# Designs tried in a protein design run: designed miniproteins, single chains, continued (3). Part 15

Each design is a single chain, and the fold is of that chain. pLDDT is the mean over its residues in the fold that is shown.

## One batch from the design tools (miniprotein)

Design m8490
Fold by ESMFold2-Fast:
Structure m8490 (fold): chain A 93 residues (1-93)
Amino acid sequence: SPLERLEQLIAELPAVEAQLEARVAELVAQGRIDEAKKLLEDAIKQVQGTIAQAEQLRASSSGPLKEAADELIRALRELEARLQARLAELDAL
């Protein structure tokens, strides 16, 4: 169901972030800074796109589905901020 999918996405976000951070760290360790930046830029765009989709779902939803969409949006905005901060760190190299 849509609700179960949103709850699963929220639950999986920390693992997805950790996997992305690990891949960024690997690229940085190999001196592949431009590829690490591109990966972060693409991830930020995907997060922004998912926020837009979740906002649209929230607007047409009520009850538990709306609450799950609100939680996902909050989690994704916090993730976006962390990814932007990491990109800025790499831009300073």
Scores: mean pLDDT 90

Design m8491
Fold by ESMFold2-Fast:
Structure m8491 (fold): chain A 74 residues (1-74)
Amino acid sequence: RERDRAEKLDRVRKGAEEAERMKIEIRHNVEFGVEAKAEGDEKGIQLGEEGKKLRQKLVQTVLGQAKTAPRLQD
């Protein structure tokens, strides 16, 4: 019983943790990119196009978690 709900809830929580990680990476990319733009490329993320892609991925992850969250739909 409840295994499907437990799995969805676990995925939502893991997605939220991943989203928090991405927020930290974006924040660090902004900070490090401003102070050392060349060094920001070491991770393959830079303020601009790569940074925009990372932010877009974060948005998609958050939206995905909202869609799969059974808490409000069930």
Scores: mean pLDDT 58

Design m8492
Fold by ESMFold2-Fast:
Formats: structure tokens, sequence, C-alpha cells
Structure m8492 (fold): chain A 77 residues (1-77)
């Protein structure tokens, strides 16, 4: 119940940030794009961490950075 509500909350936050990201890309706002990608990456890492309670804060942050780099690479290709 609590976990299901948290998952749904994170998914909605990611969806809203992705819509803001599309707008920022269209406007050419590079600073906002980078900020939004970083926030999306962090929330995606948190969503993955809900499936594995053994993950440390360090591992979650490392995963967030990996997702951030992957999203930036796709945007610059």
Amino acid sequence: SHMEKEIERLKKRIENLQKQLEEAIKNGDRTRVKGLIREIAYLKAKLEALRDPSLTRYEVMKRANEIYEELLKKLEE
C-alpha cells in the first residue's frame, strides 16, 4: 500500500518532468534541460531502489549518475 503509493507518486513526478524537459528542449534552454535530466535521473534511480532495499545511498547516487550520463548522451547524439 505505502510502497504502491510511493511508486505511483514517483512515476507521476517523472512524467511531469519529462513534459517540462520536452518544452525546455524546444525552447533551447540548455541550463534547464540539464537540471531536468538530473532530477529525472535521480527519481528513476529512487524508483529502482524501491525494488531493492539492500541498495545503499552510494549505490542509488551512482545509478542516478549513470542514468544522467545516458540521458545526456542520447540528447547530444
Scores: mean pLDDT 85

Design m8493
Fold by ESMFold2-Fast:
Structure m8493 (fold): chain A 57 residues (1-57)
Amino acid sequence: EAKAVLAKYGAPNPDQATVEKVIQVKSQFPQATDAEIVAALRRSGTVEEAIAYLKEH
C-alpha cells in the first residue's frame, strides 16, 4: 500500500525506510492525504518534521 502510494506520487522505487515513514506519518495524521504526506516527507526528511509541517499547514 505505502510503496504503491510512493510510486504514484514521485518515488517509483522507495526503500523500506521511506515506506515505514509514510505509514508512521499516516498513523499520526489519518486525515491527511497520501500526496500531502509524501510532500511533507520530501520537504522535511524525517517523520517528526513532517508531522510538525502537517500540523501547522
Scores: mean pLDDT 70

Design m8494
Fold by ESMFold2-Fast:
Structure m8494 (fold): chain A 94 residues (1-94)
Amino acid sequence: MKIKTLVLLAHNRADEIPAAIREAKALGPEEIVVLDNNSTDGTAEAARAEGVKVLVLDTPQDVAEAFALILHAISGEGIVLDVADGPEGIRRAA
C-alpha cells in the first residue's frame, strides 16, 4: 500500500520524535509532516533536524492548517499517527 502523506502528532516528545520520524520513513511515505502542539522541549527543532516538514500550532491559523492537512491525509491515502510516551513509539490515529 502506498502512503502519500504521513502526519505525526507531537507534544513535548523531543526524545521520541527522531525515532518516530525514522519509523515513519521506513513505511515509505511520499511526504512526512510533523504537527507540533506548541512544544517547549525542542520537539519542533528535533523534527526539523530529521529533514521533515514541521507545522507548529501557535495560532488559530496554524490549527486551521493542521485540520486541513489531517483531512487531506485521511481522504488521500494518508496516515495520521500520534507519537506515544515511552517505548511504545508511534500509535496510529486515523
Scores: mean pLDDT 71

Design m8495
Fold by ESMFold2-Fast:
Structure m8495 (fold): chain A 90 residues (1-90)
Amino acid sequence: SKEDFEKLMSLLEEIAKAIRQKDYDSALESAKRLEKLIEELKKRFPDPRLDELLEKVKELTELIKQKKYDEALKKLRELALLVEKYFNSL
């Protein structure tokens, strides 16, 4: 739904802001919230594309834990495009 799309995009933006501010704890917390939201979407609307999104969010969380911020920001841009593509296909 449009509401789910807006929530996902807002969380991606929060994570990006936290990383840019070097607020690693907030970035990690927001990434975990993003993972839970996608898991809830997957339970309501089973779709292999949501499995791919989950895998990439887990990769993002690992990059944040490793403090690889440039790679994490790149992964966030890739995730934003995939989220937009998924909802535009509905």
Scores: mean pLDDT 84

Design m8496
Fold by ESMFold2-Fast:
Structure m8496 (fold): chain A 59 residues (1-59)
Amino acid sequence: SLSDEILELAKKKGAVDLLLQALEGDSVASSRKVSAITGLDMDIATLQGYIQRAALKYK
């Protein structure tokens, strides 16, 4: 899934902390940073959903 792909990319780039920040209410800022780091080009609201799912899988 895309959330699994995001989790894998975040682990490879050392950015898992940004996924965890999305669960702590800084989701817009962390989603924009994840977009920049992973190269995913999609709207931030959709990306937030996938990032939150990726963070929950990491926990």
Scores: mean pLDDT 72

Design m8497
Fold by ESMFold2-Fast:
Structure m8497 (fold): chain A 95 residues (1-95)
Amino acid sequence: SMAKEEALREELAKLAAEEKERLAKAKSEQEKLLIQLEGQKRQVELLAEYGFMDKETAEEQLALLDKYIELVTKDGWNEEELVKLEDELARKAAE
C-alpha cells in the first residue's frame, strides 16, 4: 500500500503541475473551467484506480463531472446551474 500511496502522490502532483500550466495559457473562463473539470475527473479516476476511493463514490462523482463538462462545452451554458453542480460535487466529497 505504501508504494501505491507514493505512486498516487506523484501522479497527483504531476496532474496539479500540468493543470497550472494549462490554466496559465487558457484564454477564456470557459477554457479554464474545462481544464479544472478535466483535472478533477482524472483525480477521481486515479483515486479509484489506486483503491483510495470507493467505486460507487467515484462513479457518482464522475457522472456529476461529465454532466458539468457537457454543460460547459455546449453553447449557452448556464453559470447558475454550473455553480449548483459544483456545490453538490463539493458536498459529496466532504461527506
Scores: mean pLDDT 78

Design m8498
Fold by ESMFold2-Fast:
Structure m8498 (fold): chain A 68 residues (1-68)
Amino acid sequence: SAEEERERIRRFLIEELGASEEQAERVLRLLDAGRGDAAGAFLATVLGASPEQMARFSELARRYYAAL
């Protein structure tokens, strides 16, 4: 479901990238707005995501969009 995929993204952001609850919600709102490029830029510049973590995020975002 979309809710399960959304929770998977939220968990990844908080547990793997060390995002705060507010930062995770910002990323999820950008995805909900169809602003995947802005979400990716936030991960790279604010959360310090590695290329491997960016690839994982892209996979999770794709699954989330497919579940909407």
Scores: mean pLDDT 89

Design m8499
Fold by ESMFold2-Fast:
Structure m8499 (fold): chain A 60 residues (1-60)
Amino acid sequence: SLEDVELKIQVLELVKGAMRFALEKVKPEYREEFQAHTDRGLARIDAEIARLKEEAEKLK
């Protein structure tokens, strides 16, 4: 349903926030590796959010 898609988008936005917060708290010696993983994860989440937004438009 449209509501389920909108909820999923909200959850993914919260996950992005949590990932960015975690990156700020990582010890300096792990920062480069964690940044690389975070960047890849955020790109995947952004792609999924874009797909879900397109799906939501089709349900309106």
Scores: mean pLDDT 85

Design m8500
Fold by ESMFold2-Fast:
Structure m8500 (fold): chain A 65 residues (1-65)
Amino acid sequence: TLKSALLAAGTSADLAANAVDAALVESGHASQDAIIRALVLTNGITPHEAQHKIETGKKTLNAIR
């Protein structure tokens, strides 16, 4: 998986998770709102923090293209 490949390459678990979430949004497989809701429910973070994770994930994806 993308997450497993990033972890094997030495990427931190947080950056790998953020990159996977961003890839799901960019591919159209999941809406940004759905990912934000899932992160809020599973991690207990604010919607603003969830949005920041997606933005960080997009930057990580762009860096490894």
Scores: mean pLDDT 69

Design m8501
Fold by ESMFold2-Fast:
Structure m8501 (fold): chain A 83 residues (1-83)
Amino acid sequence: SVVDKEVEEARKIIERNPEEVPIAEVQAAVFITVHRDEVERYIKELGLTRDEMMDIIVALFIKKYTEDEILEYLKKLVEEVKA
């Protein structure tokens, strides 16, 4: 599925960038706390586990996405799955 590929690609980004992971994990934890209601809704709509969603958000921070870019990315991913 599209979602399975997104999780796989996120995990590859994490594996290839071990030095960036600690900072990206802190950024992801803060993001999930601030945007809890949206993240919880997207987890349900995408059929992800919380850990899989965390991997996606961590990978996006490693790729230097901003908070607003991550929100837009997740929204578009939900729209793609529902199409």
Scores: mean pLDDT 89

Design m8502
Fold by ESMFold2-Fast:
Structure m8502 (fold): chain A 94 residues (1-94)
Amino acid sequence: MMTVTLDDTTAADGTPVVTVVVSGIPAAASRLNFTLKQEGEDTQQKSVAVTASPEQRVSFSVKAGQLVTATVTAVDDAGRILEEATAPTVKATA
């Protein structure tokens, strides 16, 4: 079963960053579609290829002090949804 969590960090340039951490990726998945929603901001989307790693991480720039959540959808080579998981909401830190 796919698990999604948020890791709140700061980039080298001082920009607040939330890293979406995905584990338990289905073996048939070829791509992960990430949707990040932050309170008061436009939705951010990223799509990445599944790698041989048991855990994949994708970072998003965010505003400090606002609530953030992310949904990850695992899809196969045909674009069929295999699994979807949503992270618990976190407050972004500067």
Scores: mean pLDDT 79

Design m8503
Fold by ESMFold2-Fast:
Structure m8503 (fold): chain A 70 residues (1-70)
Amino acid sequence: ATRTVTFVATSDFSIMMFSLAKPGDVVTLTEAELTPEMRAAGLRAGDRVVVESVERKDGELTVTVRAALP
């Protein structure tokens, strides 16, 4: 199965990584990039996700990713 996860990146690390991402990019998650929403959706370090969208508004970066889950 696949799941779509949407989160707001507020940490410097998450903002840096996802600010450089474009729709269709594949990202390998690390512990530093995992948000509580990603963990709740069953994502783990080492998982590969596809960026669906990235929206930037007044210091907030809203990111949507798609992943295959067990």
Scores: mean pLDDT 72

Design m8504
Fold by ESMFold2-Fast:
Structure m8504 (fold): chain A 68 residues (1-68)
Amino acid sequence: DEAVELVKELTKALNAKDWEKAREYAERLAELDADDITRAMAMIALAVAVAAGDEEARKLLDEFVERL
């Protein structure tokens, strides 16, 4: 499942603070015909990173929601 693999990779990139990879995976997830649950998982991963104080994660979350 491509969308589930992208959520895993997004979560790893966010935890590593690899903003270039996190943006790449978030953009690919937004372009996929992913189900509501997979999109919710991506938004939760981004929201957790935002809550941890990462400004870049906030920008990624805003862009991801904008593409829904």
Scores: mean pLDDT 77

Design m8505
Fold by ESMFold2-Fast:
Structure m8505 (fold): chain A 68 residues (1-68)
Amino acid sequence: MKSLEELKKTIDEALEDKKKNGFISSSKIARLVGVTIRAIGDAIDNGDEKYLKEVKELLKKALEELDK
C-alpha cells in the first residue's frame, strides 16, 4: 500500500515537472526509476499478483501521459 502510494506521488511529481518546465529533471527521472524497481520487487517477493498488476497499470498510465 505505502509503496504504491509513493509510486503514485513520484509519478505525479514527474508529470507536474514536465507540465511546468516542458521536461522532467534527471533527478526526478532517477527517483521514478528507483521507486518503480522497488515497488515491482516488493510485489514479486510477496507474490501479490494484484499489487503487481496495479503497479503495471500505474506505469502504463504514466508512460501514456509522458507521450503527450
Scores: mean pLDDT 74

Design m8506
Fold by ESMFold2-Fast:
Structure m8506 (fold): chain A 83 residues (1-83)
Amino acid sequence: AEEALRLLEEAIELLREQKESISEEDYKRILSLLEAARQAVENGDLEAALQLVGAARKLAEEAGLTDVARKLGEAEEAIKKAL
């Protein structure tokens, strides 16, 4: 699942670039979910990774982070293809 890891790293980078656009609490929550999702992909737990990415995407959408949410949608598709 190298593509899923690449997309998650890209989403984390986009989130860091946009941290001033959201609350510190929302930033920390989304980042924590994405770090957990990356760990789940590395461990081969793609079902857990999919749930974590879905949760992060929902929070990104609610926070107005459209680019982050779109990138996380791409990560979800990459994880589904690896299942």
Scores: mean pLDDT 86

Design m8507
Fold by ESMFold2-Fast:
Structure m8507 (fold): chain A 106 residues (1-106)
Amino acid sequence: SKEEVLYNFLALLHKVELEHELSKEERAAVIALGLALLKKLFGEVPPEVYQRYVEEAKKLGISEEEFEKYVEAALEVLSKYSLEELGNFTEEEVLELIRQVLELVK
């Protein structure tokens, strides 16, 4: 289900944040990947959910405008994968997604 893919991917993002020392930019990419997956699975994201992600990015010193660039990059990266693939990702594959998001952000 879409809900199961979302749960598994968000749990994996959380695990990566707990087990790896991430830079500010890598943490912004993690937040952006979470929001991008929500958009990929459900299309529109409620304003209250969007604002929660923006506030998490702001805690890192990332502006809403800069965060929107991370989200656009994350959507581009996630576009290469099916929902079934994303639901079965490993920690190493998530680290590679973070790298790809950072490569696209200017």
Scores: mean pLDDT 87

Design m8508
Fold by ESMFold2-Fast:
Structure m8508 (fold): chain A 98 residues (1-98)
Amino acid sequence: PTPEELRAGLEGLRTALEALRRLIAEGRLSPEEAIALVRALGRDIVALLRLAGREDLAARVEELTKRAIARLRAGDREGAIEVLEETIELLEEAIAEL
């Protein structure tokens, strides 16, 4: 992919994470639905960061994804939201560096 395509993809995933954070905050997802969406978005973010040559950020997103899932499994919605916010900030940094 071109840098422009990578930027567009990461911006789309950031928007999706912001929407997911809102749905979790509003209690509109079951824990199972929230976990599935966190896993899917985390996987896609990691894939795009690897294509961008950002293995460092990809590894961080893998750990953030695991942490968010662990918080959701524990019923800690607030903690899961904090992890998603950290992931959004990381994506904003990655987009700015493209």
Scores: mean pLDDT 90

Design m8509
Fold by ESMFold2-Fast:
Structure m8509 (fold): chain A 95 residues (1-95)
Amino acid sequence: LQRELFLGIMEELEKAAENFKKYSETGDEKYLEEGIEALRKAAELFREMYEITGLEEFKELAEKLEELIKRVKEDPSKAEEAAKAAEEILKTLGS
């Protein structure tokens, strides 16, 4: 269960980073929408991890992703920044 949640989080963060990069390259709003949706799913999975483990860091990561979603919706030019943030979280989880 916990391993499956972790894999799901990793997959959604990778998807978010990839879609935000594609958006910055193409300007195609479809990639922006898919990136935002992937961040939402990752945030939900982090909240589920918090519920299972009780570790505050998972709640903090969920909140961080929710703030990134707001940032990107407010200013789509921040998509590249959001991609980097997702990659940083992936590195932290992988170490």
Scores: mean pLDDT 86

Design m8510
Fold by ESMFold2-Fast:
Structure m8510 (fold): chain A 94 residues (1-94)
Amino acid sequence: SHMQELYERYYAEIKEVFDKYKAGEISLEEAKEKVLELVEQAKTLEELRAFEDALLRVYIEYLSETDDEELKKDIKEIVEEAGKKIRELVEKLK
């Protein structure tokens, strides 16, 4: 399925950004910018839905697998900024 392949690609790309941030390879600002760039690649409501589903999956996995409260807070901030961008793009497409 095209949508399943898109979801799996978004999951992999989002997870890579979060993993690089967790490893200290990129800053919080760079992580936010990279995730926002990924959101902007979505051109349809269906693509935005696949992105949101992938983002939430990565977020839930990170919250369940770490006891680092600062990392949890930073990841939540990335997710909240991406969520705002998703809502903005959804409003423009409706």
Scores: mean pLDDT 87

Design m8511
Fold by ESMFold2-Fast:
Parts: C-alpha cells; structure tokens; sequence
Structure m8511 (fold): chain A 68 residues (1-68)
C-alpha cells in the first residue's frame, strides 16, 4: 500500500513537471522502485536530493496526500 502511494505521487509529479530532465529522473525512480520495492525510500531520497527546493516541496505535498 505504501509503495502504491509512492508510485502514484511520483506519477502525478512527473505529469505536472514541465522539465524534461526532471521527468527522466522521476521515470528512473519509478522503474527502480518497481524492480526493488524494498529500496523505495532510498530511491525517493536520492531523487529528492537531485530536485530543486521547490520541486522537493511539491513532491512532499503529493506524497503526503497519497499516504492519507
């Protein structure tokens, strides 16, 4: 259930992003989580570290909404 919420949040973030590089990073993160669900939190943390502060805040907002 938690993994599904993470994947939904990442897909929404990808769809709302206009930056092609950010979309590519999110697609890679989604693929890695699907292949290794046990590493999902590490993958999300690595992704967040590559995003701008504004993008990190948006991702956190979407993630919290999906977890509820």
Amino acid sequence: KEIEAVLEALEKFKNETKDEKVKELVEEAIKQIKENPEQASEVVQELAGKLSKEEQEKLRELYVEELE
Scores: mean pLDDT 76

Design m8512
Fold by ESMFold2-Fast:
Structure m8512 (fold): chain A 100 residues (1-100)
Amino acid sequence: MKEEYLKLLETVREGLREEYEILSQSSDPRDQRRAEVLRRQIEVVEKAIEKLKTLSEEQAKVFWTLFQVGDGNVRDLLSRSDFDGAFEQIDDLQKTIDSL
């Protein structure tokens, strides 16, 4: 279970990196704002990977469930171009990771 969650987070991180690579090269200010959100998401995913390594199997299951909710909220806000809301949800997700 925990090893499976780590592999899934690695997959998420690679997807975010690929999107960041494309958007960070754009001259469009909106693409640059989206890239900055993705950069913050990558940092949170990297923090989640490190946190998950320290957790028990039962803690990892709870952590994974909470991470998926937070990640889903960020993705929904980004799909609506609500960058300020996405930053707030990323900050909330980071606080949740820190509290576990």
Scores: mean pLDDT 83

Design m8513
Fold by ESMFold2-Fast:
Structure m8513 (fold): chain A 82 residues (1-82)
Amino acid sequence: PEEKARELLKKAKEAFEKGNYQEAIDYVEGALAYASVAFNQGRYDLAAEVFELLAKVYEKLGDTKKAQAYREMAERLRQLAE
């Protein structure tokens, strides 16, 4: 589950760097399904990374409300991961 989530996050980051924001969202949503297992195991760092990337993608798409919500989620998860 974690390996698959990290693989999908890598593909999402590559799509984001290429400007393929919809493809990046599709990969991040796939990663989120696997990251939910890691979240239940207390590995909040992986879930935080997923939401950090979602925030960046939605910011580039001009959806500032979603971008802000995902940034806040990621910050909270980072605090739990410490």
Scores: mean pLDDT 78

Design m8514
Fold by ESMFold2-Fast:
Structure m8514 (fold): chain A 59 residues (1-59)
Amino acid sequence: DMERLLEAAYRAGVELGKAGASDEEARQAGLTLGSAFGLSEEEKRRVAEAMVRGNREGA
Protein backbone atom coordinates (compact mmCIF):
# COMPACT_ATOMS: atom_id res chain seq x y z
CA ASP A 1 0.00 0.00 0.00
CA MET A 2 1.44 3.34 -1.10
CA GLU A 3 0.11 5.22 1.95
CA ARG A 4 1.92 2.83 4.33
CA LEU A 5 5.12 3.09 2.28
CA LEU A 6 4.98 6.92 2.32
CA GLU A 7 4.49 6.86 6.13
CA ALA A 8 7.48 4.51 6.50
CA ALA A 9 9.60 6.72 4.18
CA TYR A 10 8.71 9.82 6.23
CA ARG A 11 9.70 8.07 9.49
CA ALA A 12 12.96 6.83 7.94
CA GLY A 13 13.61 10.41 6.80
CA VAL A 14 13.15 11.68 10.39
CA GLU A 15 15.88 9.26 11.55
CA LEU A 16 18.17 10.43 8.72
CA GLY A 17 17.59 14.05 9.80
CA LYS A 18 18.50 13.22 13.40
CA ALA A 19 21.73 11.68 12.05
CA GLY A 20 22.57 14.89 10.13
CA ALA A 21 21.89 13.66 6.59
CA SER A 22 21.44 16.21 3.77
CA ASP A 23 18.24 16.67 1.75
CA GLU A 24 20.04 15.12 -1.26
CA GLU A 25 21.04 12.03 0.78
CA ALA A 26 17.41 11.63 1.95
CA ARG A 27 16.12 12.06 -1.64
CA GLN A 28 18.54 9.42 -2.97
CA ALA A 29 17.55 7.03 -0.15
CA GLY A 30 13.88 7.46 -1.10
CA LEU A 31 14.55 6.90 -4.81
CA THR A 32 16.57 3.76 -3.96
CA LEU A 33 13.74 2.46 -1.76
CA GLY A 34 11.20 3.06 -4.55
CA SER A 35 13.44 1.25 -7.06
CA ALA A 36 13.75 -1.73 -4.66
CA PHE A 37 9.92 -1.96 -4.60
CA GLY A 38 9.68 -1.69 -8.42
CA LEU A 39 7.69 1.55 -8.28
CA SER A 40 6.93 3.90 -11.20
CA GLU A 41 8.95 7.12 -11.61
CA GLU A 42 6.05 9.15 -10.16
CA GLU A 43 5.73 6.81 -7.15
CA LYS A 44 9.53 6.91 -6.58
CA ARG A 45 9.33 10.72 -6.55
CA ARG A 46 6.56 10.61 -3.93
CA VAL A 47 8.63 8.28 -1.71
CA ALA A 48 11.69 10.54 -2.12
CA GLU A 49 9.63 13.64 -1.22
CA ALA A 50 8.26 11.93 1.91
CA MET A 51 11.79 11.00 3.01
CA VAL A 52 13.09 14.55 2.39
CA ARG A 53 10.15 15.96 4.41
CA GLY A 54 11.04 13.63 7.31
CA ASN A 55 14.72 14.58 7.04
CA ARG A 56 13.91 18.30 7.31
CA GLU A 57 11.61 17.79 10.33
CA GLY A 58 14.12 15.46 12.05
CA ALA A 59 17.01 17.95 11.78
Scores: mean pLDDT 87

Design m8515
Fold by ESMFold2-Fast:
Structure m8515 (fold): chain A 58 residues (1-58)
Amino acid sequence: SHMAQAAANEAAAGARGTEARQFVVDFLKEKGIDIDKLTDDERVAVNQEIAAEVAARR
C-alpha cells in the first residue's frame, strides 16, 4: 500500500541518516572539531569540508 511504501522509504532514509551522522561524528572527532562551540561562519566552513571529504571518499 502507499502508506506501507512511505513508511519503508522513511525507515531507509533514517538508516542512511544514522550512517551519515556516524561518519560526520567520526570525521569531527578525527579533526578535533567541536561543532557546538563553532560560530555560524565556522560551522558553514566545517560543513563544506565534511561535504568535500564525503564526496572524495565515495
Scores: mean pLDDT 63

Design m8516
Fold by ESMFold2-Fast:
Structure m8516 (fold): chain A 73 residues (1-73)
Amino acid sequence: MLPVIRFEREEEVEDIEETVELLKERVKYWESQGAELLEFKVEKLSENKVLVRIVYRTPEAIIEEELILTQKK
């Protein structure tokens, strides 16, 4: 079985919706390089905070990324 590598990060961003769209575009780039997207979820935690979970498979590992995005003023 492939090893699982997990990343957890919290970031303040100017625009949550724009950041999520940029993350989707980044995932499309990874897919073009041979990665397989297994999961992309966006969960609302509060009015100014979301959890983004991205899981993808590479030939070397399964990558699990959890990002908590907080919108700043």
Scores: mean pLDDT 82

Design m8517
Fold by ESMFold2-Fast:
Structure m8517 (fold): chain A 93 residues (1-93)
Amino acid sequence: LVELLERALKAVENKDIKALEEQKKELLKLVNDPSLSDKEKEIASEALLAVGAAITALEILEDPNASEEQKKNAQETIDMSIETLRELLEEAK
């Protein structure tokens, strides 16, 4: 979980949508893993939401038809996703 959260944080910072899509798949597997604790599953679920929000926001930033307001809101979503992933990373340690 910790390594996956570190990779997710780096991918958001690097605006790497492809890496985030793969990490989303890995997080989905962790949410459904019966060997993980309830705490680890909760962290994985919250990380999954943050990664999903970051993907959507990054797609808006890459959209030439997006308004300046939509791009500003997307950047705020990315910043919030980074904060969430950092908090979850500390909680997972």
Scores: mean pLDDT 83

Design m8518
Fold by ESMFold2-Fast:
Structure m8518 (fold): chain A 117 residues (1-117)
Amino acid sequence: SLEETLRELEALIDAIESFSPEEKERLKEMVREVLRLLEELLAANPGLSPAQKEELRDRVVELIRLAIDMLARGRPLEELRRGVERLAASIEDPTVRAIFERVAEFLLRRVEEIRAA
């Protein structure tokens, strides 16, 4: 479920000792916003099959986990962008890929804003 996925991702963030309490809260807010955008895009695309919706949810969770890992390791934004491009290229369904790329662009922008603050 969305609530279970959110709890697991928030627990992952809480377990990372290199993040400050303030960084953890900003990352949790980013995760909530990304998952909300995903559900909005799924609702806006009622023609998606159940399999396409499941793949898109799985790929977005992979994207969030990649971002958290890269941030925890202090990796530059350019490396995260390359990782996102590799994830997008691995999606064979062009409809799923297009929606994934919209979510990825939003996440990258939020990461840039968090780093600028």
Scores: mean pLDDT 88

Design m8519
Fold by ESMFold2-Fast:
Structure m8519 (fold): chain A 99 residues (1-99)
Amino acid sequence: GIEEQLQQLIEQVKQLKEEAEKEGDSVTAKLADQVAKLIEEFLKDPSKKEEIIFELEVTLGLARIVRGIAKLTGDETTLRLADKLIDLTEQAIELLRSM
């Protein structure tokens, strides 16, 4: 169900955080950590859905800025990590909106 899909997204986002930390991308790692925590908070208290969607949208915006800077500077590693974070965050928002 949707809860199982959200748990899988938490695992994928946590794995992305570890990868970003290993690559020295502390900004993408912090944003990934925030996404995982927001999904976990939703699962603990679904009444916060609208607040959590708003905070995920803010984090998505920041991830897009990170992606833009990486593209301008030729940072292929950060670009790849930011692209994956954007995709996972968009999936989380869609799942929350469907509940």
Scores: mean pLDDT 91

Design m8520
Fold by ESMFold2-Fast:
Structure m8520 (fold): chain A 85 residues (1-85)
Amino acid sequence: MELSKEEIEKMREKLREEVEELKKLIEKEGKEVLLKRIDENWPSLSPSAQKLAELTKELIEALEEGDEKKVEEVIERLIELWIKS
């Protein structure tokens, strides 16, 4: 089943909201703390969750660098992962 353009846009909008919340977490807790939590939980994650965690690490790095182009690239890769699932 292929998602409609409207459904994909809703996913993109939701991911943009999650990105804004993630920016707040980075400001509050710091990049290193968030990355460490991902790494510590890595062995307990399913293969699908590991892929999601890897993209989340890339997103954290891009947000700290202020690289809007990388942020958008990671968002599109997250959408692709959800569509392929």
Scores: mean pLDDT 77

Design m8521
Fold by ESMFold2-Fast:
Structure m8521 (fold): chain A 85 residues (1-85)
Amino acid sequence: SKLEEEMKKLLEEYKALIERVRTGSSNLTRQEFEERYNEIKNKVNELMEEAKKLGKVTEEMKKLYEEFKKLEKEFEEALRRQAEA
C-alpha cells in the first residue's frame, strides 16, 4: 500500500507537470520540463524496482505504471504543441 501511495503521488506530480506545459502558465523552458519529467520517470522506475525486490508488484502497481506510460505520450504531445505555438 505504501509503494502504491508513493506511485499515485508521482502520477499526480506528472499530471500537474503536463498541465503546466499545456497552459503555458510556467516560465520553465522545454529543457527544464524534460529534466523534471526525467526526475519523475527515474523515481517511478526506482519504486517499481523496489516493489520487484520485495515481491510486491501488485496488480494496482502495474495499472499505475501503465497509466504513467500513457501519460508519457501525452507529455510528448504537450511539449510538441507548446513548441508550435
Scores: mean pLDDT 78

Design m8522
Fold by ESMFold2-Fast:
Structure m8522 (fold): chain A 66 residues (1-66)
Amino acid sequence: DQDRLVELQREAGKKIKEAADKSKSLEEAKKNLKKTMEEMQKKYPEVPKSSLTGIRDDVLAAFEKS
């Protein structure tokens, strides 16, 4: 169900953003997000890796502009 995938993607995205928000540098954010991405991929295998990667890249781009 597409609605289920959207919900899981939203939950994964929230955790990815939280991991970046607690990071003090871009380098730390990249390391924290790598671990969080691996955890999200294992926990939500139904969510495409491309979707998780897109969220990660958006979060990192926002972090760099901060």
Scores: mean pLDDT 79

Design m8523
Fold by ESMFold2-Fast:
Structure m8523 (fold): chain A 78 residues (1-78)
Amino acid sequence: PPLLSPASVEALRRALRTLEDAKRGRISREEAVEELRRLGEEVPELRDFFEHVARLVEEGDIDLAISAVRTALTAAEQ
């Protein structure tokens, strides 16, 4: 897998924290979706990925969204 920039790795870490906060009810799903899209605008190489993750959250598949981000972060840190 291609090595991502440090900015992309940090964006994935922020996305994971955001999703875990949403799962625990600390933030709304709408706030999580907005943050994911904002991260995609900050890091264009992950824009399509964060849009996909945001869609999973909108559909109520928060556990799949968390799994996707964890998988991407693990691959990026290798």
Scores: mean pLDDT 84

Design m8524
Fold by ESMFold2-Fast:
Parts: C-alpha cells; structure tokens; sequence
Structure m8524 (fold): chain A 111 residues (1-111)
C-alpha cells in the first residue's frame, strides 16, 4: 500500500541520517557495525531465527565494508533496517527476511 511504502521510506531515511552522523563521528566501519547490530536486533524482534538474523546481518556488514563510500553503505543499511522494522510492525518474519535478502544481494553486487 502507499501508506506501507511511505512508512518504510521514512524508516529508511531516519536510519540513513543516523548512520551518516555515526560515520562522521566514529568512522565508516563503526557505523556499518552499528547498523548490522540494529538489523540483527530488528530481525529477531520480527521473529526471524537467531541463526538467520546473525547470518544476514553479517553478510550486510561484509558487503557494506567493501563499498567505496559511506553514503552508499548507509543507504543499503537504511533500506535493510526499513524492511526489518516493517516486518516487526506487520508480524511477518518471512517477508522481512526475503526483503532484507534482496537488499543484501544488491549491496554485494556493488561491493
């Protein structure tokens, strides 16, 4: 729905700005590690298994670390977290995991 897409985009924008500020203060790697921990926590809250949540958060961390600039890393992190938090709100772990997997694969292609 339009409301779902708007809410998801708002979350993505908020996370993007937060990670950009963290990167300016503490460096890109700190911001990426922080974003990956947020993603793992959000996926766990959505009902994703601990093993799967840790695996995909690790994959996004590794892809983000290989991206040339912090802006692109923060955008992928923001999109992944938006999907995970939308999954929390909807109580749909499978949809959250599938959307996050697609974002991680796109990040890997650019890394």
Amino acid sequence: SAAREAARQRIADVVYEQLKELAEKYGKDFAIDYGAEMLRDALLQAGVSPEEAERIAKELREAGSKLDNVDEAAKFMGEALASAYTGVAEGDPQRALEEVRKIVEEAKKKA
Scores: mean pLDDT 85

